# Designs tried in a protein design run: designed miniproteins, single chains. Part 51

Each design is a single chain, and the fold is of that chain. pLDDT is the mean over its residues in the fold that is shown.

## One batch from the design tools (miniprotein)

Design m1756
Fold by ESMFold2-Fast:
Structure m1756 (fold): chain A 56 residues (1-56)
Amino acid sequence: GPNAEAAKAAAEAGDDAAASAAAYQTHLITGNREAGEAARSGDGEKAAEAAVAAGG
């Protein structure tokens, strides 16, 4: 979805903050715990992976 795509693009650009924000949005929409935890990790690549897995 749009948030997962945004998180992936941000992580590829090295923008951990933008990737985390997109993963957090995925957490709010889907209720996925892993996306919320990944958003708080400070790791943009992990945040993007969790957002994609959650379907955001």
Scores: mean pLDDT 81

Design m1757
Fold by ESMFold2-Fast:
Formats: sequence, C-alpha cells, structure tokens
Structure m1757 (fold): chain A 89 residues (1-89)
Amino acid sequence: SELIDEAIKLLKDAIKEAKAGNLDTAKKKGTKGLEKFVQFYLRLKKYDEAEKFKEYIKTLNSSTDASTIIKVSEEAIKTLKKTYEEALS
C-alpha cells in the first residue's frame, strides 16, 4: 500500500510540475512513479500491464510537451487506482 501511495503521489507531482512548465522535473518524478508500478505489476505476474507501463515510461521520456506528460500520468493514476482497489478487495 505504501508503494502504491508513493507512486500515485509522484505521478500527481509530475502533473503539477508539467503544468508549471518544469518538464525535466516532471519527467523524473513521473518515471520514478511509473517504475514503482512496473515492479508492482510484475509482483502480481501481470506482465501485460507491466509492459504497458514500460511503454508509458518511454513516451514520458521522449515527450517534449506538458500535455503528453499530463495525459500519460493521468492515465497511469487511473489504471493504478483501479488495480489497487481490486487488490484490497
């Protein structure tokens, strides 16, 4: 639960930094959050979801605009919250 909460916080911080125009900081925080969730999905043996988040990391690192960073981070948070709720059930 701590790992998931930390990762969601990092992605929310990435969105905030991207909106402020701090793209390098947004990418660093977003990548760190997404990497934590790749580890989480691998532990659950959800390999397809882990691959999807690896692709999000690639998209985030290659992005040159705030809108891409925000969209990827928001989609990741949405997917992660759903998985977290299902894991707690």
Scores: mean pLDDT 81

Design m1758
Fold by ESMFold2-Fast:
Structure m1758 (fold): chain A 115 residues (1-115)
Amino acid sequence: MEEEERLRWLQELKEVVDKLIEAIKAGNFDEARKILQEALDRAVAEGRDEFVATIVLLASYLGLPEVVERGAEALGMPDAVRQALLDRSRATTKEEALEFLEKMKEDLDAYIARQ
């Protein structure tokens, strides 16, 4: 990945994470699902398989099985991998989802600042 393309991807991911944090803090998982579904639709349309995979992982940690299912289908993920991600999405809590997003935001901010 080109350095400029990598930075743009990380900035785009940070914007998605920031919006997800706001939605989940508000208890609005329907909004969180819409945010990830829209990001997934764009990533799939643009052939950005790595971003699609990242969105599927995010959805699995946020308890959004519908997004996991659609993204896994778009990537042609093996059934065992798809099932593991779906099982993860069913086991998550609001507190765990928020902790995961806050940590990801911290890591993204630190990485971007070092560039």
Scores: mean pLDDT 81

Design m1759
Fold by ESMFold2-Fast:
Structure m1759 (fold): chain A 98 residues (1-98)
Amino acid sequence: SSLVEFLQRRKAELEELIAEAEELYEKYGDLLSPELKENVELALAFGRETLALLDDLIANFESASEKEITLVLFLALVASSALYFEIERMKREVEKAE
């Protein structure tokens, strides 16, 4: 149960980062460089795919292998890190445009 709770927390964190990145991208997209836009779109796509994998893992946890759990966890950590980084980059680029 504690490991499922941990995965649910990782899912919630990823959902919040996706929501923040989408809000910033919609609100300030016209102020962002084309390169940053591409990186944000890539991070969002990867984040959404990883979120689907987390949902599937949580739903089927009882039948999941240790290898599958570990790989999905690594993907979740990478996805969250990439989204956090691109969110901070968007904030910095918006501040410089003001």
Scores: mean pLDDT 88

Design m1760
Fold by ESMFold2-Fast:
Structure m1760 (fold): chain A 65 residues (1-65)
Amino acid sequence: TQTVVIPVDSPEPVESASAGGEDGRLVPARVLSDGSIELTGLEPGRYTVDYVVGGRRHTEDLEVT
């Protein structure tokens, strides 16, 4: 398993974050005090990361090899 940290370089804090695998599997996501999003327990595969900054929802695709 892998840990991935996604830096969010924004003057506004990240309000929430969630992640899911391509099969609908939920991945633990944590917003760190520096504004980064930490994903733990990742296995190889495709993931979708959703997060909210300043009332705006962002979605990023993540591929773990």
Scores: mean pLDDT 78

Design m1761
Fold by ESMFold2-Fast:
Structure m1761 (fold): chain A 106 residues (1-106)
Amino acid sequence: MKAFEEKAIEYFETYASAEQKARVEELLAKIPSEEEQRAIKVAYGIYQYELAGAPPLSPEELLFAAEIVGKALLALVKINPEEPFTLEEAEKFIEKQLEELRKLVE
């Protein structure tokens, strides 16, 4: 999956707007974990990959995408002090994103 991660990050760097990149960089500055920073970049890259109309993800890539998006969402919840999600709300949000990703590849 490392090749898929690198491709997703490349899609983000290539296709994301200057405003999107600036917002992501500001979010990453608040996250001390390099693993969580990477998960966020990959998650945004997957979003850009889908928007570009790239071929549907394989089942293995879809499962990996779901896992990375889940990690990214949990990392983002940790840095939002104004409207922190409960664990239950975070789980529901992850489930909804996984369902939406599944619909995009079916």
Scores: mean pLDDT 67

Design m1762
Fold by ESMFold2-Fast:
Structure m1762 (fold): chain A 75 residues (1-75)
Amino acid sequence: AREELDRAMRALGDGDVDAAVEHARRVGELSGQRELAEKAAEHIRKAVEAMGVDIEESLRHAQKARDLLEQAAAG
């Protein structure tokens, strides 16, 4: 779960939304926390949408995605 979380956050940093969402969903599958992972995926999409337009909003969504994935990975 932790490795998939790290991969999701790296892909988000690279602007690869599809890879970031895939790895986030994998965290949900491995931890059994699918709802938290889907919520994180929504924030990943919003972070990428705000990227280059509203840096503060993008970073806020990225942080929320990380927090949700950390919660999922912790059980």
Scores: mean pLDDT 83

Design m1763
Fold by ESMFold2-Fast:
Structure m1763 (fold): chain A 82 residues (1-82)
Amino acid sequence: SEAVELFEKAIEAAKAGDYETAKQLAVEGALTLHRAARTPEERARAARAFDLASQAADALDKGDVETAIKLLEEALRLAKAP
């Protein structure tokens, strides 16, 4: 899944201290999930992933990398949902 790959790269960027790239990839991942969503349940998961990506961006802006990674990992789980 393209969204899965984007969130995995966002987590890598966050761990490397590249917060700008991490934020961009996380937003792209959430938008990719939204565009792929066909059911109300899939749209709800995409909306939650976007909220998690936004919270992760806020955490990165504050230098809270651990919280940001945890939020991005949760978004990744939503992207991997069957």
Scores: mean pLDDT 88

Design m1764
Fold by ESMFold2-Fast:
Structure m1764 (fold): chain A 86 residues (1-86)
Amino acid sequence: SRIDEALEAVKKLPDSVWDDLLDSMAETVDVPADASRLERWEAALRRAERELERSLTTNPDADPELIEFARRLLELLRAYLEEKKA
């Protein structure tokens, strides 16, 4: 499927691209000034995960393929964050 092909391409991206994406997502998140990079990434992912859950309940016209792609992308970002915490 197009989603599977896109996700396989994303998985092949270097760590620096994942780091830059998570940094960008964290830029607008309200966290304490002394928060670590990993804590900022955690806050950004929790926000994105909540926004996806909200979209599933409030957006009946949402493209199911785009929702599935977003869900699986967030799962990959979560796995990457957990790897960096270890």
Scores: mean pLDDT 81

Design m1765
Fold by ESMFold2-Fast:
Structure m1765 (fold): chain A 85 residues (1-85)
Amino acid sequence: SLEEKLEELVEESRRILSEISSSLPESMVESINETIESIERKDKKKTQESQGKIQEELSKHPEYIPKLRPLLETLSEAIEVLSEL
């Protein structure tokens, strides 16, 4: 089901974040955690708002994009699944 797929993507996002969080700025980790939490709660509006915050952080620190790519791809898939719920 889409709900099971969303749960798996949330778990995968948390796993990836835990592996890379020590090499990221604290503000960036907080923004990503906020996005994961809003997806888990199925809060579409809060998810869009926190994604905007991630984009703002990345515009200031584009050097982190390559390291974040797997996580950003997993989050994008989770958001797409959330949009269908």
Scores: mean pLDDT 87

Design m1766
Fold by ESMFold2-Fast:
Structure m1766 (fold): chain A 64 residues (1-64)
Amino acid sequence: MEELEEKAMEIIREYAEELKKEGPLTRSLEDRLKALEAYYEVFKPFGLITDEEYEEMKAALEKK
């Protein structure tokens, strides 16, 4: 996979799934939320993530 698109999507998916599995982690959760936000802002213009997907992931991380 040479396309940034595919790599970004895989990372975001794994990231969200792993956060759900680990449960609430104070420091890591905050860092991951910030990383997710940064990924969303960077990758949304390229069509790699939608507003709905981002909101869902963020909500799951914050409270589920």
Scores: mean pLDDT 63

Design m1767
Fold by ESMFold2-Fast:
Structure m1767 (fold): chain A 79 residues (1-79)
Amino acid sequence: SELQQLLEAAYQQGYDTGRQLIATLPVDEAQARLNALIAQRNAQAQALVQQTRNPAYLYLAQAYADGLRRGFEEALAAK
């Protein structure tokens, strides 16, 4: 389905970003950036749900956050 493809894309974008944070930043700065990106994406999703009444934006934000954490954790473990 379209929603499944969007969720997979959001997860993959998060995953790639999480890995890149560890590749490019000191761990403490990478952690701060990860937290900021999750907070920003959640705030955007909440605003979009209020405007559209479509909860899919929250699922997309969650998929991105899950990918972001996974990519970050895997890259950190390999460091």
Scores: mean pLDDT 90

Design m1768
Fold by ESMFold2-Fast:
Structure m1768 (fold): chain A 66 residues (1-66)
Amino acid sequence: SWDEILEELGKKFVEEMVSLGIPKEEAEELAKQLIDTMRRRKLSPEQAQALVDDMLKSAKSLAEQK
């Protein structure tokens, strides 16, 4: 379901941010804001997945390629 997708994307986002050195509490706050924004903008599941994947890919690329 949509809510399951949002929950999984949020958890994945938090894990990746923590791996980049962001404190868990801060990462959880950022994930909450991201999910809230996606809900308020009424994005489709496809749009939400694409957005989160793109953000994570960009963040990891900057860290891993170096």
Scores: mean pLDDT 75

Design m1769
Fold by ESMFold2-Fast:
Structure m1769 (fold): chain A 94 residues (1-94)
Amino acid sequence: SELQAELEREVMELVRRLVREGASYEEAREAFREVLERLLAAREALQPAAEEEVAAARAKIEPIADETAEALMDPEKAEEILAEIDRAEAERAA
């Protein structure tokens, strides 16, 4: 969806800033947690799900944020993420 694509673009821009500015693990984790909560809210607005499914998805936000922040602290993963962001930006500019 268009709204989901916009939020994903915000995530990619945030990740690039965090990596290039040398953000800490805690800063990256919190930033991803906020974005994931916004993505969940947007998804729920577009296609309402059962309360149990929404609660289960919300419960996974912190683990996913932790995992993503951990990957960002890995030099190999950070380089891969930056390359993916650069590619996505090139596609958007075309």
Scores: mean pLDDT 69

Design m1770
Fold by ESMFold2-Fast:
Structure m1770 (fold): chain A 76 residues (1-76)
Amino acid sequence: STLQGVLQAIDQIEEAAKQGDYQHAASGLKQLARQLAKQGYDEIASILQQAADVAAKGEDPSPYLDQAKQKIQQLS
């Protein structure tokens, strides 16, 4: 499902962030947020955009990623 694919994408982005690659994480999160917004998942897209903004500043996006994963799991 689309939401399972999104969870896998978040896990891959989270791994990049754990390695300190916040620019890769920010880029991936921004792309994922745009994709989800186009599909009508506006709340999750908003959370992922906030995660992207935090990662772009070199800050750990993990709290926002955890929030997004929780919302996705509630919809699945």
Scores: mean pLDDT 85

Design m1771
Fold by ESMFold2-Fast:
Order: structure tokens, then C-alpha cells, then sequence
Structure m1771 (fold): chain A 63 residues (1-63)
């Protein structure tokens, strides 16, 4: 399982790979959901969620 920092970085990149607000949100949320299903630590899941939302805000999508 990835560390909280590694999960956050991966979730951010997944969200930033989206070309539209909807795609970026879906990519970020899909990563968080898959990590949770795979048994990632709660801290890593929360860090991933925060990073995905932060990435959406930085792109102006609003998250």
C-alpha cells in the first residue's frame, strides 16, 4: 500500500490528467475509491482525497 504522501501525489496526478472538470473529478475520486477498496490506510485515503480536491481547485474546476 502507498504511503499517505505517495497516495496524495498519485491522486493529484490522476485528477490533473483530466481534461475537463468532470473527468478530473472522476479520475481523482476513482483513484481514492480504488485505494480504499484495495485496503489502503485511512491516512493515505484521506491524503489522496485532499490532494485530488486541491488539484481541482488549482485547475479552477472547483472540485
Amino acid sequence: APSAEEAARAAREAALAGRSAEEADKNGMQFVHDAAVAGADEEAIRAAGRAAREALKEKGFGG
Scores: mean pLDDT 72

Design m1772
Fold by ESMFold2-Fast:
Structure m1772 (fold): chain A 103 residues (1-103)
Amino acid sequence: SMAAKIAALKAHLDALVAKVEAEDYEGALAEVDKIAATGLVPKGIIEELKKAVEKAKAKDYEGAIDALLKAIELLDKADLPEEVKEALGKALGKMLRILLDKL
């Protein structure tokens, strides 16, 4: 079921990015909870993702960007399967671009 968990993670990361782009922050928070439920992502990264979405919902785009940058730093130091690390890095990079375009 590891392959199934990774597939679910990728699907929820794609949905998270799409929800952030659409400014559906309640939907984005639900996707972060589903990402956490896979058990593949360290709690520190989940906490920074949730913080980024909550800050974006408040229109604190600088605070949201700061949280995403912390998530990227945690990801760089994390011991994770390569496919998980790549999927997370791609999603974090896309969210960072979306939020930078709001400045």
Scores: mean pLDDT 91

Design m1773
Fold by ESMFold2-Fast:
Structure m1773 (fold): chain A 63 residues (1-63)
Amino acid sequence: MSTREAAERAARAVGDGSPRLAGLVAAAQAIHSGGSPEEAARAAEELGYPVSPREAERAAKLL
């Protein structure tokens, strides 16, 4: 699964009720799929859920 594909699936699962949570979960899954924190943050931003690379790395450790 690509970094972007993992992020899209995770964001869709959370839904639009919590954009912040959707972005964090998307970024965490992007990192778990082999993406860098920078790539994960970009994937989440492109989905409309802006997350910093530091937040992405932290989310991956907690999720």
Scores: mean pLDDT 75

Design m1774
Fold by ESMFold2-Fast:
Structure m1774 (fold): chain A 88 residues (1-88)
Amino acid sequence: KKFEEAKAEYDEAVDRSLEAARKILQVDPERGEALLGAVEGFRQEADKILEEASKKTEDEAVEVAQRIVDGARGLTERLEKIYEELKK
């Protein structure tokens, strides 16, 4: 797997996290705004980590990028769970 492929997966995972936070915003505006801010904060930190990773060997860059992808996917899972709890 190439670093560019992992970066694309990261972008997709962040987009899903933003979509989940926007769904929460429609049900609970206060919590949704806070969670959108949290996703944006995650993206800012992840972008810095990925930029530094791009300077490493391909294998090391992919390993770092995969950890970030896993983190973004975990964030989406948590946000979707919050949304499901809120819409009850």
Scores: mean pLDDT 82

Design m1775
Fold by ESMFold2-Fast:
Structure m1775 (fold): chain A 72 residues (1-72)
Amino acid sequence: MSDEEIKAIIESLEKVTELVKQGIFSDEQLEQIKGIVEATLAYAEKNNLEELKKKAEELLKTIEEVLEKRKK
């Protein structure tokens, strides 16, 4: 994966994080996004991509916080 592709993924993660915070996704959609983000995080850890890892962790935390609030 090129540095340009990694930057594009990071930008996409940031935009998705904003959309998750806006509450536009259903619980099912959030679980699907969570799965994709967890796979992205595993890829970032394996390839030592620190910026991608941080952005994936931020999105994962945001999804978990939204899901937890909806259970209350």
Scores: mean pLDDT 81

Design m1776
Fold by ESMFold2-Fast:
Structure m1776 (fold): chain A 72 residues (1-72)
Amino acid sequence: MSLEELEKEYEDLAVRLYILAEEQGDSALAQELVARTKALNAELAKLSDEEKKKLLEREIEWLRQRIAEVEA
């Protein structure tokens, strides 16, 4: 997957998780997601494209796990 494809997948999943957190009234999860996204963007600015891909893949996996937990 390209860097641009990973960035788009992250954005799509982050928006989905944010909507789910708001619908469930989970303000703590919504705030954690915002904080993690801010930290991710700050860290991405310091990394090579290969390191960015690995970081995005790990954060995407976190998003997928949280979505699965909320939908269970």
Scores: mean pLDDT 85

Design m1777
Fold by ESMFold2-Fast:
Structure m1777 (fold): chain A 74 residues (1-74)
Amino acid sequence: GSWGEKMIARFEAEVDRIRALLAQGRVEEARREAEITIGLAGIVIGVMKLTNEPQADIDRLEALIARLRALLAE
């Protein structure tokens, strides 16, 4: 798999972890992890664009971050 595919898998796992924290009522931990994850994903998306990673992979990561923002009700 490409570097972009590995990054997407990592962020998918992190979104699942944040979702689990929210389900457990651990809202403050979920918010901190989500803010860090959103920031890191922004950097990764920038790098993917510069390294000409597949647009489908960039779109997948952008969609993950949009779903994560929705989970935070922001």
Scores: mean pLDDT 84

Design m1778
Fold by ESMFold2-Fast:
Structure m1778 (fold): chain A 62 residues (1-62)
Amino acid sequence: MSKEKQDEIEKKVKEVPGVLSAEVSKDGVVKITAENIDAATKAANAAMEQPEVTSVVASVAP
């Protein structure tokens, strides 16, 4: 996937309240760290709405 599309997806995921960090790979893998499980779930769902996203890994910060 293009760098522009990676940046666009990252921006959309970071718009979810409670997301601390997000990273999008060229292969369509989105890695998310959130403040709590609700924010992680919402961010993962937002990422999966994008057709270029192949998988999502969401975690809650310790």
Scores: mean pLDDT 80

Design m1779
Fold by ESMFold2-Fast:
Structure m1779 (fold): chain A 66 residues (1-66)
Amino acid sequence: SAELEELIESLNLSPKERKALELVLANPLKSYAEIGKEVGISAKTVLRVDIELGVRMLERAVEKVT
């Protein structure tokens, strides 16, 4: 959705971090280690960008109810 793309753009991710996040969203059952290995970044970095998106989504949801 346009809202999700806007949130992702707001994270100012590197090209590898953005690719990792796209793979997380497309493959919810794939581990962070598998995605990190595929993209060439650490599993911890994949986890970090996934958490950053989650926080942005939560902040946006809170704004809609307050």
Scores: mean pLDDT 82

Design m1780
Fold by ESMFold2-Fast:
Structure m1780 (fold): chain A 113 residues (1-113)
Amino acid sequence: SAAEAKRQQYRALLSDPRSLELMRQILSLILENGEVSRLELVERIDASLQELDPVLDLLEEAGIIERDPESPGVFRATENLYQGKVSEKASPLLTEEQKQTIEDIAKEVLAES
């Protein structure tokens, strides 16, 4: 099912050191500027869209970032990012352990800002 495929994808992303590092770099850039485009992420992080898109989807599903509705390639911080917390409206496909991992990364990036 689509739900099971997403659960497997989230498990893979949150256990992969490269994906966790991309998550840190994405959140750092968004905190510095308030927003970031997919093209800026490719240039500044030196990562492909194939690597970035799953991580961006995960962060959006966690409610940590959101897409600009008028510019779908642009991502902005939500209030949840500034609090270092996963949204109460986050995907039910995320486990409590996965939410904690995302929150820990957000808090680490906030502490370095």
Scores: mean pLDDT 87

Design m1781
Fold by ESMFold2-Fast:
Structure m1781 (fold): chain A 68 residues (1-68)
Amino acid sequence: MLSEEEKAEKIIEEMKEKVKKSDLPESAKQFALAMAEEARKYKASVESVEALKKMFEELEQDYKKKQA
């Protein structure tokens, strides 16, 4: 089974892949990637990276609605 740190890194990687594949403007992509990098540098807990992922999902959802 994955350790807490490995699980957190997996969530961070998933966020980074979604950001890179998204149609977000470059500034928003850089911001989201920076947040993911910060979480990795500070070895954020699973709870913290899950909260960060949720914030990103809300940001992406809002952006997609405005793009329509």
Scores: mean pLDDT 75

Design m1782
Fold by ESMFold2-Fast:
Structure m1782 (fold): chain A 100 residues (1-100)
Amino acid sequence: SEEEKKKKLIEEIAELLRKLGATEEQIEKFKEMAEKMEVEGLEKVLEALKEAEKGDEELAKELIDLTRNRINDERAKELEKNITEEKENAIAGKMILLLL
């Protein structure tokens, strides 16, 4: 189901964020934000984090910084839309711009 898929994606993203050096507080903030995202958006975030784990240290740092930002429901929806419509390398940049 979509709910089960979403829950699994959120947990996988949280695990990768922890491996990349995110604090538990940052992971908690991410989980709150992720509850407002659609499955497709979460899949794009997961793929970007997998690329960061492969040694893109700058992307890893930028993605971790995203967990520090608080966004309202409207901004979360805008971020999700931009993730869905763009390629992975461009998506990370747009995510950062939306949250900064």
Scores: mean pLDDT 62

Design m1783
Fold by ESMFold2-Fast:
Structure m1783 (fold): chain A 104 residues (1-104)
Amino acid sequence: SAEVRLVARYVAPGATLTVTVEVDPEKRTLTVSVELTPPRPAPVTFEVLLAPAGEDLELVARAESADGRATFTLSGLAPGTYDVAVLARAGDETLALAIYEVTI
């Protein structure tokens, strides 16, 4: 079975973050669902970074969200262990970060 492990998490004061990470090993897909409530109303930009475990994270997806929600599906992943990072930003401010280790 696929394994998902939280490695690191940061959430700015007054913000709330929910992240769901789902792995489908048969389809070799990774789905990341993110919800952020900022401490003050602002458009949120979500960024998903991915790398093989222990390598430098690279930006693989980005979305701007007015409602604080986004879903990303990454496909065509080779079997192995990856680091997946999710960043939530308002302008130049990082409101939240979560890093997961996932095995496919």
Scores: mean pLDDT 85

Design m1784
Fold by ESMFold2-Fast:
Structure m1784 (fold): chain A 103 residues (1-103)
Amino acid sequence: DIEEELKKKLEELDKLYETLLKNLKSDPRNLYTEEELKELKELREIALRLIAEGVDPALVEFALQLYNVALYQGDEELAEQFREALRNAAPESVLEELHARIK
């Protein structure tokens, strides 16, 4: 059932968002501000929109995980690129960023 699978994937995305948010709040480097937490909420809303537009939920979840990893590694340039891509993204731009980073 496609509808049931989509609901399950959205619940998994919500869990990933909560984990990402929790990890950012616990960052000892104090890199995360209230504005950045607001941006994470906006990125979650963009992720849900991309899924509604037909982007694979697993790819969206992977992009959010890569963003979190970039932040924790101190790769501010990579984190900014993912932030901008997700904030302003058509589905294609997120997929292009993922393909560029994997290959």
Scores: mean pLDDT 57

Design m1785
Fold by ESMFold2-Fast:
Structure m1785 (fold): chain A 63 residues (1-63)
Amino acid sequence: MEVPEELVEFVRENSPKYGLPKLDERTARGLAERIYETYGERALEREVTEEALRRLRNGEPLP
């Protein structure tokens, strides 16, 4: 699946701000792909990506 690079970059740069560890490129891409697979184009909305990162930090499944 082709994930938007802007989503990968956002996840990589901002994961520590949401309580996740600093991620390498591959791990950030994997998380971005999961978020994009779950939310589709809505994943490009900042509030959606922020909520997804918070859910992942808490060990909650994506909806």
Scores: mean pLDDT 77

Design m1786
Fold by ESMFold2-Fast:
Structure m1786 (fold): chain A 66 residues (1-66)
Amino acid sequence: MVPSPEEILNMSEGEKHQLVSQLAEQTGDREAAIRLSKLIQEMNDSKDEEEKRKLAEEIQKLIKES
């Protein structure tokens, strides 16, 4: 099941780590997991709520396309 952008935005750091681990296990694609980690970092570093939401949508899309 693919989390919504709202779910992604509200995830704890532990939940974000589990999301990366689950993607790696489910796809076998470590490159996708690395991309996901980078997008999460960009989302965490963003000061703007609209940018955070956009990054959460990008994260959801990556998970769906993996």
Scores: mean pLDDT 79

Design m1787
Fold by ESMFold2-Fast:
Structure m1787 (fold): chain A 94 residues (1-94)
Amino acid sequence: MAEVERRIEEWVARARRLAEEAEAGRGVLDRDALRAMLERLFDGVPVSDDEVDALLARIDRNGDGVVSWAEFDAWLAEEAARLRELALRSLASS
């Protein structure tokens, strides 16, 4: 359990840091910043336009094509909870 929590916390911290780097002082995360963050988060694995658009649709509640830091932080909290649930199910199956 503690190792699962640590890995989730490390993933959240890395995603947040990569998003900050990709944002490059613009104050918001646009589509290109989200793509760059995702590709770096997944060790350079190409991310499709459809995958980026699906992520934007989940985070960007107003549909303007940009994500505020508040929206991004809310999504990170939701993803951390989702990853924790998936890890718990995996551990219960072991």
Scores: mean pLDDT 74

Design m1788
Fold by ESMFold2-Fast:
Structure m1788 (fold): chain A 72 residues (1-72)
Amino acid sequence: MGTREELERERDAEPNPEAREWGDWVINEDLEGILKKAEEKLKKAGVDILEEVKEFLEKQMEEVKKALEKAE
């Protein structure tokens, strides 16, 4: 299952309203975290991330986000 679905399931089971709001925040950060980890791996492999490649990845992440919102 995707991290979002796992976090939402955990959030729904949480009786504390404050913790539920933290769950929403963590879900929103998940996609951004994936992009940052990919950049770190490329740098460790000795590959320079050019601005064009970074913009391409950011656009792909935004398209994924829009596709997820549209699919819901």
Scores: mean pLDDT 59

Design m1789
Fold by ESMFold2-Fast:
Structure m1789 (fold): chain A 63 residues (1-63)
Amino acid sequence: SMKVVVVAAPTEEAAREAEKKSREAAPDADAILRAPSLEEGKALMDELRAQGIDVGGVSGEGA
C-alpha cells in the first residue's frame, strides 16, 4: 500500500519546515507532496483518498 503525506505551505521555507516535521512524524511515507495553500492541500488529499491511498496531512496553517 502507498502512504502519502500532504503539506500545505505558501513559501519554500514553510514547506521545508513542514516537510521536516512530516518526515519525523511519518518516516515510512512513500511520498511527501507540497500544496501552496491549505485549500489546494485538502483537495489533493481528497483526490488521493478517492484513489485508495493512505493519506496523512500536516497543515502549515498558523504558528
Scores: mean pLDDT 72

Design m1790
Fold by ESMFold2-Fast:
Structure m1790 (fold): chain A 106 residues (1-106)
Amino acid sequence: MGAEEARKGAEEAREGARKAKENPGTEGAKEAAEGAAEGANGADLAALEGHAEEAEKAARAAREAAREAIRAGKEGGREGAQYGSAAASSGAGASFSAMLAGAEPA
């Protein structure tokens, strides 16, 4: 379960980050924030089941999506900033989950 969720979450995080780069502002920030949240969920599930490698990959993708959501959110006013903040929380949570599974911070 967790390994598949982590792979799916990582893919969604990468797509969200890509879309935010192509379309900055509120919409891009939202897409990257949603991707970061999926990556964080996947990392958490993989970590709980002891899939350290999958948790690490999902956490890296979630952090990248969070960075792009914050960047895109700067152009989206209040709503964009809100998505950027939510994405930052997702990225931090994903990193913590990966660390708990024994993955190296990457």
Scores: mean pLDDT 83

